# Designs tried in a protein design run: designed miniproteins, single chains, continued (4). Part 96

Each design is a single chain, and the fold is of that chain. pLDDT is the mean over its residues in the fold that is shown.

## One batch from the design tools (miniprotein)

Design m15553
Fold by ESMFold2-Fast:
Structure m15553 (fold): chain A 66 residues (1-66)
Amino acid sequence: AAQAALVAARRAAIADVLRAAGMSEEVVEAALTDPAAAVRALARTPDGEAIVAELQARLQALDGAG
């Protein structure tokens, strides 16, 4: 139960950050299908570095005790 909830929260964080950054629906869909490949592709662009940093901050918050 807890693991499933964390997986869902991480997927939601990925989608939220990418949409907030102005990414297309196609990019968001790709990230939800293969988050690792999507993050790697984003990290290769100058704009992607900022998006990856924001995503890391949100994922770190989810991993922390609340």
Scores: mean pLDDT 72

Design m15554
Fold by ESMFold2-Fast:
Structure m15554 (fold): chain A 65 residues (1-65)
Amino acid sequence: GDEVIKEVAKHELRKLDPSLSEEQIEKIAELVVETGSLRKALEILLERGEYPEEARRLLEKLESL
């Protein structure tokens, strides 16, 4: 269910950027559950002006995978 998707997203986020706070990880993972996509979650954060530096950095890393 959503809880499993959220926990997987948190684990992957910690691996992609170990500098993320638990608060940032929680917020991004919540949006991943809502959107079904890490890319869309990060785009929403950028549009809202929430953690824009971290969101941009994560998008860059995703493009390099």
Scores: mean pLDDT 82

Design m15555
Fold by ESMFold2-Fast:
Structure m15555 (fold): chain A 66 residues (1-66)
Amino acid sequence: SGEDVKVLQQFLKDAGFYYGPVDGIFGPATEEAVKAFQRAFGYPGPIDGIAGPETLAFLNQVSKRQ
């Protein structure tokens, strides 16, 4: 949903990977930010820019594990 995408965009913006608007639209800028996040935090799956359940679970673990 657009709300889930906004949460993702805000996290990526706070982490310094996303500089676009928090608009809930999963476009190329958000996809590239997800790829940058996956690469920077050592995501164990493919660096594909897909914000699927595994990527969102990994993001949640990274955000809580500080």
Scores: mean pLDDT 74

Design m15557
Fold by ESMFold2-Fast:
Structure m15557 (fold): chain A 84 residues (1-84)
Amino acid sequence: MEVAEEAVRAAREAVRLAGESGDLELLNEAIGAALRAIGALFEAELAERKGDEEALRRAEEEGREALRYAEEVRRRAEEAIARA
């Protein structure tokens, strides 16, 4: 669950930076990253409530992928701001 929570935090930062960049395409990608991170967190919470260890493992893997995606969008937003 910690990884999915980190993904949500990273996605929030990506949305903030994409908004500051003024690039609507980046903002849309950052929103997509946030939705993916929230989905991973929801799946992890549901799996934990049901005691489904396999579902929890899958949610943790999705959380790691969501975190990587959010960090990638964040880096692109930082680059866009630097080029403005």
Scores: mean pLDDT 83

Design m15558
Fold by ESMFold2-Fast:
Structure m15558 (fold): chain A 82 residues (1-82)
Amino acid sequence: AAAEEEAVVAEFRAEIARIEEEGATLEELLELAERLAEALREQAKRAYEEGKISEEELEEYLKKLEEELREVRELVERLRRE
C-alpha cells in the first residue's frame, strides 16, 4: 500500500538524517545510503515473492527508493564541488 511505501521512505530519510547529525563524511553518507537502499530493495522483493505486496506496490516502492537515493547522490556531488 502507499502507506507502507511512505513508511519505508520515512525510515530511509530518518536514518540518513541521523547519520548526518552524527557528523559522517560525504563518503560515509553515500556508502551508508547505498547499503541501506540495497537492503530495502531486497526486503521489498522478498515481500513481493511472499505475496505480501502487489507488483504495482513493489514498483512504486522501488521507484521512491531510487528517487531518494538519487537525491542523496546529487547532494553529495553538489557538496563535493563546493
Scores: mean pLDDT 73

Design m15559
Fold by ESMFold2-Fast:
Structure m15559 (fold): chain A 56 residues (1-56)
Amino acid sequence: AALDAAGLGGAARGAGAGYAAGGPESTKQVIADGALEAGGGDREAGERAGAQLNGF
């Protein structure tokens, strides 16, 4: 809701859904990959996870 209004809903949903569906290891890996690129890219990591889930 608030994150959706800010344009971050996809990233938040992706990270949350990845955690719920794949467990903490999936979200941890996606966040780690994002951090390697941006030094703290949970937004990028969340969007990546969201894209994978939305592909279903």
Scores: mean pLDDT 51

Design m15560
Fold by ESMFold2-Fast:
Structure m15560 (fold): chain A 88 residues (1-88)
Amino acid sequence: MSKEELVEKAKELYEKAKELFKKGLEAFKEGNLEKALELLEEAIKLLDEAIELLKKAGEEEELILEIEIERGIILIVKGVAELLLKKQ
């Protein structure tokens, strides 16, 4: 793939991950911790794929940082969901 194709693919994966994060938060609010964890884990996997594509493209440090920040936020939410699930 060209650099442009790698970046566009990474952006597509990032948008899908944001949608999954939104759905994961909705499941979390509804008390469905198992569904929330499933969606959050899928979002993290897509963000990891997006980061790898951007690293292959090179020179996309700002977008990589943005995605890494989002990944960090999702990881915190996942950790809270895991902790709450252990108490049920």
Scores: mean pLDDT 86

Design m15561
Fold by ESMFold2-Fast:
Structure m15561 (fold): chain A 57 residues (1-57)
Amino acid sequence: MKEDHLEIIRELLLKAGAVTPEEADAMSDEELIQKAKEVLAPMTDGGRAGARALAAA
């Protein structure tokens, strides 16, 4: 079930300013995931592939 993951992705993109709420609603789930990968790529200069188990605090 990836529906819950889409909520997190959408919120992340909105906070990053990569998309507006209007655009997020218009985009497909797959488009949101692709956008999130592009936004995360420059921040994660490595190969964590969205794994944030170690990102505690």
Scores: mean pLDDT 66

Design m15562
Fold by ESMFold2-Fast:
Structure m15562 (fold): chain A 76 residues (1-76)
Amino acid sequence: SELDEKFGAGVEEKAIAEAKAVVERRGGKVTSVEVKLTGEDTFMVTATSEHYLAQSLFSVDENGELTLELVTVVKL
């Protein structure tokens, strides 16, 4: 994947799992996931359900350590 190529193996899987958990903790069933690079060391994972859209902004350090910087949740 583009994320794994840039930041290291497993980064995309870990980030997607964490982003899905944001929706699932609210009782939502994730129907789609979109990943987008937003900067040199930042990317956004958008998890969509019937009733919620959650955007999770992640940063990655030089060691591939993932930090969840910001979560925005919109009720649809």
Scores: mean pLDDT 82

Design m15563
Fold by ESMFold2-Fast:
Structure m15563 (fold): chain A 100 residues (1-100)
Amino acid sequence: MEEPEIDPERLVELVRREAERLGLSEEAIEAGERAARALAEGDFKEAVKIIEELAKKDPEAAVRVALAIAEAAGALGAEITEGMLRIIAGVISIIRRNEE
């Protein structure tokens, strides 16, 4: 019933920690931080674009970044990211299926 405000810097920090724990590259960590900031600001299109660009270079890292964002969002109780994480996962799945 209350609408929790998500601090973009806090979400970015948590995503960085989870990405580091998952052993991701610096490029993947940076992409995760940028996507987390966009999600916290409500810019879902930018967040999807960032993950799509990462998935074109490294689809495994993109999946792990999406997982790191899911863990960070869950820790903050962030409802706004749940639907977006499903969209991101769907986009990554499409990219993987279209790789020949």
Scores: mean pLDDT 70

Design m15564
Fold by ESMFold2-Fast:
Structure m15564 (fold): chain A 84 residues (1-84)
Amino acid sequence: SMAAKLQQENVKKVFKEMLKALDAAIADNGDALLAEMRAALAAEGKPTVATKQELRDVLLDQMRQSLIDGGYFTQEEFDEMVKE
């Protein structure tokens, strides 16, 4: 429907702004964010992250899963959005 398409476009715009904010936060405070993520992953018994790129990949995957589970995007639509 037209309403669903408009909702998807609005969520896409919000996501792109969140992604920019995330990249800025990693650039400015990545070492502290790495330490926090390592602690969170260890508490859940999950594999750790060693680099800012691996941190970004984990956070991006969490955002991807949230948007897919919410029914906003398919995996392919999300991947195309991230490539832009």
Scores: mean pLDDT 77

Design m15565
Fold by ESMFold2-Fast:
Structure m15565 (fold): chain A 70 residues (1-70)
Amino acid sequence: MDEILEEIFEHTKEGLEKLLKYKSKEEVEKEFKDALEVIRELLEEMGVPKEKIDELLEKLKKYAEELLKE
């Protein structure tokens, strides 16, 4: 279970960094919010506990805030 959460975290970080090379911060922020919703739904379908899903989403939000910070 933790391996899947780590993979999703790593993949999402990589995707966010790639998007920033081609898209504006506003577009990246919007796509990131959409991605978080998809991740939440996927993990819920897999039976991951809500608490662990919330922890992952919070970590991703903090990462995005640091990356998008001017």
Scores: mean pLDDT 78

Design m15566
Fold by ESMFold2-Fast:
Structure m15566 (fold): chain A 66 residues (1-66)
Amino acid sequence: SVESEVFAEYRKRLQAGETVTAQDVLLELAKRLGNEEAVRLVEEARSADPKQAAELLRRAQDLLFG
């Protein structure tokens, strides 16, 4: 699945010592699934305050994972 491929790729990058965030993984997943609303929510979360960012990321996760 797209999810399995993205997670495997980012796990490999983390094991190689690359700087990768959970938001980077979620953004890539949203883009590969073609979910433009989830992409916008993750991008918005990057510049939001912590409370707003948590809510935006939760909404993005709900869209991607159900």
Scores: mean pLDDT 79

Design m15567
Fold by ESMFold2-Fast:
Structure m15567 (fold): chain A 69 residues (1-69)
Amino acid sequence: SAEERAFALFDTDGDGVISAAELRAALRALGRDPTDEQVEQAIRVADVDGDGKLDREEFARLIRPESVL
């Protein structure tokens, strides 16, 4: 899927998590243009650890076409 391809592309260190900057870059690559505030809010909602990073499943949910950011 586009979500899986984007995750693989932006998970550059292979640690299985995506940062806020990488999430924003992935969304822009998919034709979306979120603000920094929207990205921070999405991560705040999804990130249960509070480390500012998303795992593959959290990332996939946030970049789905039907997701609201």
Scores: mean pLDDT 68

Design m15568
Fold by ESMFold2-Fast:
Structure m15568 (fold): chain A 72 residues (1-72)
Amino acid sequence: MAEEAVEVVRRLLAGEISEEEARARLARLEAEARAAFEEALAAGDLARAEAIHRAMGEAQREAARLVEEAAA
């Protein structure tokens, strides 16, 4: 998930995909990650839930960093 989200941002910045396509792909990845997180919480698997939450946060930080660098 995290790797796929970063790859979407990299492709957007390289001009390989449109902003609309990037937004749609990122929304789908976020929905998939959220569903996995909720499933882990429902199962009582706190370690898995924590790992998913951490991966999402890392992907968001890296994506924001790439966008900031491209905008500068």
Scores: mean pLDDT 78

Design m15569
Fold by ESMFold2-Fast:
Structure m15569 (fold): chain A 110 residues (1-110)
Amino acid sequence: MDVQAMTLVGAGQYWYKQGKYDLAIEYYTLAIKMFPESEFTALAYTNLGNAYYEQGKYEEAIEYYKKALELAPENSRAWKNLGKVYKAQGKEELAKEYFEKAAELEEKRK
């Protein structure tokens, strides 16, 4: 079960690295649909947000990063990536708040 979820997320990561964001999105979406309770689901949501961000689909990127944070509120990468999306949208004050939250969480990891 979890090995299959991990394999799908891994395939998505491979295609993301090749710049094939549509294909990466398909694999991450399949992992979430087939294995919604998997330990890899928060990672799949974060990676889905990353793929949408690379495509300039900022609204979808925000949605999936927020879903990742619902499952893993201390995911500093998702906070930082949300800040990057808000900055790309020209929302400088909101971006700053999210970057500060990410930095706080990264400090608490040590």
Scores: mean pLDDT 85

Design m15570
Fold by ESMFold2-Fast:
Structure m15570 (fold): chain A 86 residues (1-86)
Amino acid sequence: SVSQALKLMQQGAKLAAEGKFEEAAKKFEEALKIDPNNEAAKLALQGVRAALQGDVDSAVKYFSQAAQLDPLLAEELEQAIKLVRE
C-alpha cells in the first residue's frame, strides 16, 4: 500500500540520518517495489548509493532534491547531508 511505502521511506531516511546507508538503501528499494514511480524514493536511494561510494557532492545533491519533493523526509535527509560532509 502507499501507506506502507511511506513508512518504509521514513525508516530509510531515519537510517540514513544515522549513517546506516546500506540499511537505508534496502528500505528505499522496498518502498520502490510498492511505489515504483515515487521520485523522492528514487532520489533518496541515489543519494544513499552515492554516500556508499564516497561521492559527497552527488549524495548532497540527491538528498536535497528528495527532501524538496517530500518534506516529510526533509529533517532526516538534512541530517544525512551533515554526516556525509564530515
Scores: mean pLDDT 89

Design m15571
Fold by ESMFold2-Fast:
Order: structure tokens, then sequence, then C-alpha cells
Structure m15571 (fold): chain A 61 residues (1-61)
């Protein structure tokens, strides 16, 4: 489903961000929880917002 694809992409970006030192493991856990909540609500728009926040962290760090 579209939301599952967004979730999977988000997890991959979080892993990259942690490896590159752009976010802490603690921040990564918070992002994973937020993405999981969006998936539970079937809130695709919210899931996309969270992924954009992660992308910005990676680009700005």
Amino acid sequence: SPIQEVFDRGLELIGEAVREGKISPEEAEEYILRLGEAVERDDLERAEEIVREIERKVEEG
C-alpha cells in the first residue's frame, strides 16, 4: 500500500541519518514511533510529513 511504501522509505532514511551521525538513536526511535502511529491511523499525509522532516534533517546536517 502507499502508506507501507512511505513507512519503508522512512525507516531507510532514518537508518542512513543515524549512520551519518545526523540524528541520534534516540531521535530515530521517536521518528519510528511517529511513523508507526501514522500507519496505524492510515494517515498517508502525516506519514509523508514525517518523512519530509527526516529528509530535511539529513540535508541540513
Scores: mean pLDDT 83

Design m15572
Fold by ESMFold2-Fast:
Structure m15572 (fold): chain A 63 residues (1-63)
Amino acid sequence: MSAEEAKEAAYKTGLVMGRQGASRERAEAAAEAFKANLLAAGYSEEDAEAAKEAFIRGWEEGA
């Protein structure tokens, strides 16, 4: 998965959580876990943080 694909996946996952009514605390915890998984997979801190931000944007748009 490319960094761009990871960011899109994060956004879509956040969007689903927002549509399901997940709280901000739950969304932030899930976004942090998504970031941690990307870092463990060898992505840069910058790309992992961008994916986390995309996740939260998805959650906000889905809410």
Scores: mean pLDDT 84

Design m15573
Fold by ESMFold2-Fast:
Structure m15573 (fold): chain A 79 residues (1-79)
Amino acid sequence: SEKEKEKEELEKTKKALEEVLKALKAGDVEKAKKLIEEAEISEDLKKSLLDDIENSSVESVIKLIESLIKSLEEEIEKL
């Protein structure tokens, strides 16, 4: 169904962000950048996250990604 496909896409995005979050929490910014570039997520989201990593503190980026993961989880639960 269309809802199942949407849920799968949101779950893939969530998993990609969780891997990026793990790398950032480990202090591996270069790995986090590579994970974002290789992720099967929208180009706009990739550019936004890479810009945030370049121009913001690691703590701010972690908080942003945690917020995005929570928003994705809430969206998935509504499907």
Scores: mean pLDDT 84

Design m15574
Fold by ESMFold2-Fast:
Structure m15574 (fold): chain A 87 residues (1-87)
Amino acid sequence: MEVEFPETLTPEQLADLRAAAEGIIAGAEYLLRHSTSPEAKELAQKAIELARKALENLDTDPVGAARLVAEAIRYLNEAVEIERKER
């Protein structure tokens, strides 16, 4: 039986997950301030919402938080790709 996320996270994995969520929020907030694309801004807002939920749930549901971070990364990457194509 293969699982992508472990049953429990180490303190180092929790720190990495927190750093990733904070980085996603910072990058998405940058796009909201500087982007001219409504689509990129909408995706950036979704990334921020998911990353903030991950931070809120990090201590109570670390596996769920990891999934939220992975989903937030997908939205942020899509927003960045839209910005890259418009510049």
Scores: mean pLDDT 79

Design m15575
Fold by ESMFold2-Fast:
Structure m15575 (fold): chain A 78 residues (1-78)
Amino acid sequence: SEIDELLKKIEELYKELKEAVKNKDLERAKKLLDELVELAQKLERLSQQQGDVDSLIRAGSLETSAAMLYVSLQRELE
């Protein structure tokens, strides 16, 4: 489904974000976070229409974790 494809892409972006954070690449981490947030918002709209609450919760969790990783890196470097 489109929701499953979006969720897989969000999970892949999260993995790439973790690597960017590990490498202290703040610019790359920000770009990956922005992409992840946009896809999570798209998934939220589709999930609301289809009633897929589990995918919505998973995407929201990954979005929150991604934002926290980015903020932690930003604070470490600034």
Scores: mean pLDDT 85

Design m15576
Fold by ESMFold2-Fast:
Structure m15576 (fold): chain A 111 residues (1-111)
Amino acid sequence: IAAYEAAIAANPANATAYNNLGNAYLNNGNLDNAVAAYTKAIALNPANATAYNNLGIAYYVLGDLNNAIAAFTKAASLGNATAYSNLGLVYLALGDDAKADAAFKKAAALN
């Protein structure tokens, strides 16, 4: 975490450093700071499918299923195949087995 914060202080427009900072916060269970860091990474690079997928994971763990669906849908639209598997997990958590099955089938077709 401290190393990524130093990288950001040196280069505030470093989208990769913000994504890595988000990953460090997510791994430590600091979900609010993870969301903030991924959101900053996306603001600096709006085509970053990986940052959208990671943002979705942070929202899912936080229990914000609607924002998780939005983030994973955007990640999938930008070419992140893993986002379809994650959409399936969110729909399963919501009890929407039909949408979960459809999302998992899309994930399998892409991998």
Scores: mean pLDDT 81

Design m15577
Fold by ESMFold2-Fast:
Structure m15577 (fold): chain A 75 residues (1-75)
Amino acid sequence: LKELADEALALVGSVFAQLTDEQRGKLLPPLAELVEASRAGDKERLKQAMLEISDILEEAGFPEEAKRLRELAEK
């Protein structure tokens, strides 16, 4: 789970500087959930957080990163 969370955080980090303040604000709650789920070993919560982040990234104009996150969430 830590490797999966780390890869998700790296994907978000790759586009973070290109996001608006509003888009960054929308990412804060699911990013916090991702970290907490990883610490708890809760794969279901981790998957849900990754899907929420993916939706936000797609709306922000990063469909390739969003698709990669969805693929990771399916594992």
Scores: mean pLDDT 82

Design m15578
Fold by ESMFold2-Fast:
Structure m15578 (fold): chain A 58 residues (1-58)
Amino acid sequence: SAQDIVDAVVKGLENGGLTVSEKAKEEALKVVEELLRKGGSRTEAAQAAMRILVKEAK
């Protein structure tokens, strides 16, 4: 699901020592849901989530 894609990316970033805000997770989830709804691939959705989450990670 869209949530699973976001959760997987967040887990990867947190394992790398980054902290991800709840707002960044919500924004990534919305983008992933929209991409999948429009027929985007799981890979495209994961890449979009990564870009959003990395930009806002600390």
Scores: mean pLDDT 80

Design m15579
Fold by ESMFold2-Fast:
Structure m15579 (fold): chain A 91 residues (1-91)
Amino acid sequence: VSQGDRRTSQISLRITNNDYDDTTNLSDQGIQLSSSNQSLVQQLQDLRNQAQLNRQLAEQYARDGDSQGAAQQTNNTRNLRNQIQQIVDQL
């Protein structure tokens, strides 16, 4: 049931610096992009997966008391988010 979700196709790949969400809907909405944009979408997916893994590692190190390891993974996650935003902006 989708009472309020009529127009998501034009915004499906938009992730702004202010409104970053975990869901991107890029693959679920059957995006028909050119081959160039298709490769960018694949990069986006890969970067998202890496960001999630680094996030989990940062939490693990923080709970374990390894502040240096947690800081390293947090910095890696921020760099990945910046790359994701840049690719989304190009799409």
Scores: mean pLDDT 64

Design m15580
Fold by ESMFold2-Fast:
Structure m15580 (fold): chain A 66 residues (1-66)
Amino acid sequence: EAEKAYEELKKRLKEEFGLSDQAVENILLSLKDFGYETPEEIKEAFERIEKVIKNGRALVAELRAQ
């Protein structure tokens, strides 16, 4: 249920994006504080986080390619 969705999100953030334990924990606490309670909401939040990380890395690379 929601707790399992958070555990899966934690694992994916660590394994797919190489985030530190502290960064992952901070993200999870933020999501819980913002009231992401259902597995669907948690999955949607993960998709948004994934896009932000990928777009942010691409944007930084583009800006530094001067």
Scores: mean pLDDT 71

Design m15581
Fold by ESMFold2-Fast:
Structure m15581 (fold): chain A 50 residues (1-50)
Amino acid sequence: REAFLQEIQRASKIEDPQEMLRAITEALLAGGFSEEEALRVAENIVRSRS
């Protein structure tokens, strides 16, 4: 659980928004989220960084 949070934190430091979205989505998928949930959460995180 802590490992995937660290991956999300690392991904949030990526300057390219599209690359950040991909990295966060991959981290969430690895953490056991569904494809739909991972994408939705990743989009919300990227949006909050804007």
Scores: mean pLDDT 74

Design m15582
Fold by ESMFold2-Fast:
Formats: C-alpha cells, sequence, structure tokens
Structure m15582 (fold): chain A 64 residues (1-64)
C-alpha cells in the first residue's frame, strides 16, 4: 500500500469512524474510478451527507 493510501485509511478510520476493512474498500473503489460507490460507503459507515461523501470520494480518486 502506498503512503497516500495509508494516510487515507488512517483519516477515514480516525476521523469518520470507519473500520480498516471499510476504509480499504473505499480506497479500492476510488482507485477504480467508482466514485459513486465509494461515496455510498462513506454515507453508510461514516455518517456523511451524500454531497460531502462525493467530495471526499472524488478527492481520493484524484489523489490515487
Amino acid sequence: MSTVERVAVHDLTTHLGLSEEQAREVIRLAKEGRVDEAAELLVRHGGLSREEALRIATSLAEAL
């Protein structure tokens, strides 16, 4: 896993309360360009609005 992926996993688990497995799935979907699916996981497990989740998922896809 790259340094960027490790930082993203840490941020998703520490700040949004995702499990490490859930955070890794979000990263995988973002890497595949599946931004909408990554955002749905952030809404479901992170308690974010769809708008905020899409913003975060898009930023992850651009960084990865």
Scores: mean pLDDT 81

Design m15583
Fold by ESMFold2-Fast:
Structure m15583 (fold): chain A 64 residues (1-64)
Amino acid sequence: NAALGEKAREAAERAAKLGDGAGAASATHQAWQYGDKESARAGAEWAERAGDRAAARVGHLAAE
């Protein structure tokens, strides 16, 4: 569903900008589920920079 994927992508980008690694990973997983793998990867990288290893792992898996 393209509309849900776009909203999940926007949520992931917003969470990443705020330094919320867990929120970014959760939103990127949703974006991937609705077809946006690029956002999943970007969110995982932001989670790594925030030091949230668990959130980064979820985002990397979602980007597959």
Scores: mean pLDDT 64

Design m15584
Fold by ESMFold2-Fast:
Structure m15584 (fold): chain A 69 residues (1-69)
Amino acid sequence: SSRAQQLLAQGKAAYKAGDYDTAIAHYQQAISLDPENVEALSYLAAVYQKQGDDKKAEEAILKAAKAQG
């Protein structure tokens, strides 16, 4: 598996454990490796929505939309 896919899996595990800060860190690392990774951007948006950070969630959604073309 690619490193980005491994980071997404680690982020998902952290999210299930309720560790949203760790989930965000892993998703951000995946995005650093692949800035147009729509999956990572979408999961990042979902975590921000879960935390009530609507502005950061919206920014991640817009980046995901742009990455799709």
Scores: mean pLDDT 83

Design m15585
Fold by ESMFold2-Fast:
Structure m15585 (fold): chain A 65 residues (1-65)
Amino acid sequence: SDTVVEMSQDQLEAGKKAAIFRYRHVYKASPEEIKEFEDELNKAKSQEELRKIMTKWSMKLYEKR
């Protein structure tokens, strides 16, 4: 798509919460891993930063399989 959609702060926060929930319940991440992931997500200020963090953590958890 040629159109860039800006996320509101509220939408960004909702995305962070959804990611944490998914990692906890789908990937069965440990409480310590969830805390580190949440700390990294809290540093994200844009959708692109959020996506990069999620990709990095997905690959890290995938390697544990």
Scores: mean pLDDT 70

Design m15586
Fold by ESMFold2-Fast:
Structure m15586 (fold): chain A 74 residues (1-74)
Amino acid sequence: MSREELLERLRELLEELKARTTDPATRRSLDSLIRLIEEGRLTKGHVEYALALVEEYGSEELKKEMRELAEEFL
């Protein structure tokens, strides 16, 4: 998968998690990560943080997809 395809898949996953999340702090964290993707400023540390958020708040399907994406980035 290309870098651009990986970034788009990650953005879609984070937007889906945000749509299912009502907690304001978590929504702000997800918005910050999405913005970093859009600005081309996403680091490996941000991917690790995204993985942690998905592991805590995501469905089993989102967790599986995020783990696969994290392996490609890390």
Scores: mean pLDDT 84

Design m15587
Fold by ESMFold2-Fast:
Structure m15587 (fold): chain A 85 residues (1-85)
Amino acid sequence: MEEIEKKIEEYKAELRQRAAELGVELPDFDIEMAAYLRVLKEDNSEEVIEKLRELFDKRVERYGLTPEQRAEVEKSLEKLIEKYK
């Protein structure tokens, strides 16, 4: 976990820097989600997958996504998880 957390913070910093260079503003939560998706390519462990599912649930609750929007995001997440199995 500690090693994964370090990689997440490094990827978050890198993503923020690249977004700033391109003049794009990304919400903190979207940056965190993108960082975990990047880690999934290197570490496809159940721990990383579970954390992504937790972040997805928190995102749905935080942004008050509709059932339709939730289903779309869930489908996208499942496709990414299957791709990196």
Scores: mean pLDDT 73

Design m15588
Fold by ESMFold2-Fast:
Structure m15588 (fold): chain A 93 residues (1-93)
Amino acid sequence: MSEEEKKKKAEELVRKGEEALQQGDFERAIELFKKALELAPDSEIAPRALAGLARAYLELGDKEGAKKYLIELAKKEKDPETKKLLLEAAEKL
């Protein structure tokens, strides 16, 4: 699979995960976002999947899961202020 094919498939999985979040299917959203990260862990789509995982885990009441993915999202964040806010959000959980 080419890098472009991986990106397209990961984008589709993230879109479906975001749809699952909107529908309240948090377990399905987690599965879809994890598959997207497995396919394209270092792509531009990865921050969206990580943000979706953090939200899904928060909705399920899993603060430890949410904290893990907020920290991973912060690690990929290039803006220092946004990175600080993500780490502070994780610290408060």
Scores: mean pLDDT 85

Design m15589
Fold by ESMFold2-Fast:
Structure m15589 (fold): chain A 94 residues (1-94)
Amino acid sequence: MREEAEKLLEKILSLPTDEDKREAAYLLVGLAEVLERQGHLSEAAYLYLVAGRVFRDLGDLEEAREYYERALELARKAGDEELAAEAEAELAEL
């Protein structure tokens, strides 16, 4: 899962336009929302974290903060201390 999400981030950041990257980030958010509703909290948290990283790299800092905070909430709820620490670190760098 972690390796898959990192590879997905690399693919999104290699897209030719900022608009394509932003669209891909919103698709990740949509998938994360579905996974969250199905109770796959760690998977949802990771997708929110990846989406937040895309928005940060695009300069969309308000969206980045929103999705990092969502990732942190879900990671904590899932008991995923490593994901929670990653989300906290990303928030501290905004």
Scores: mean pLDDT 84

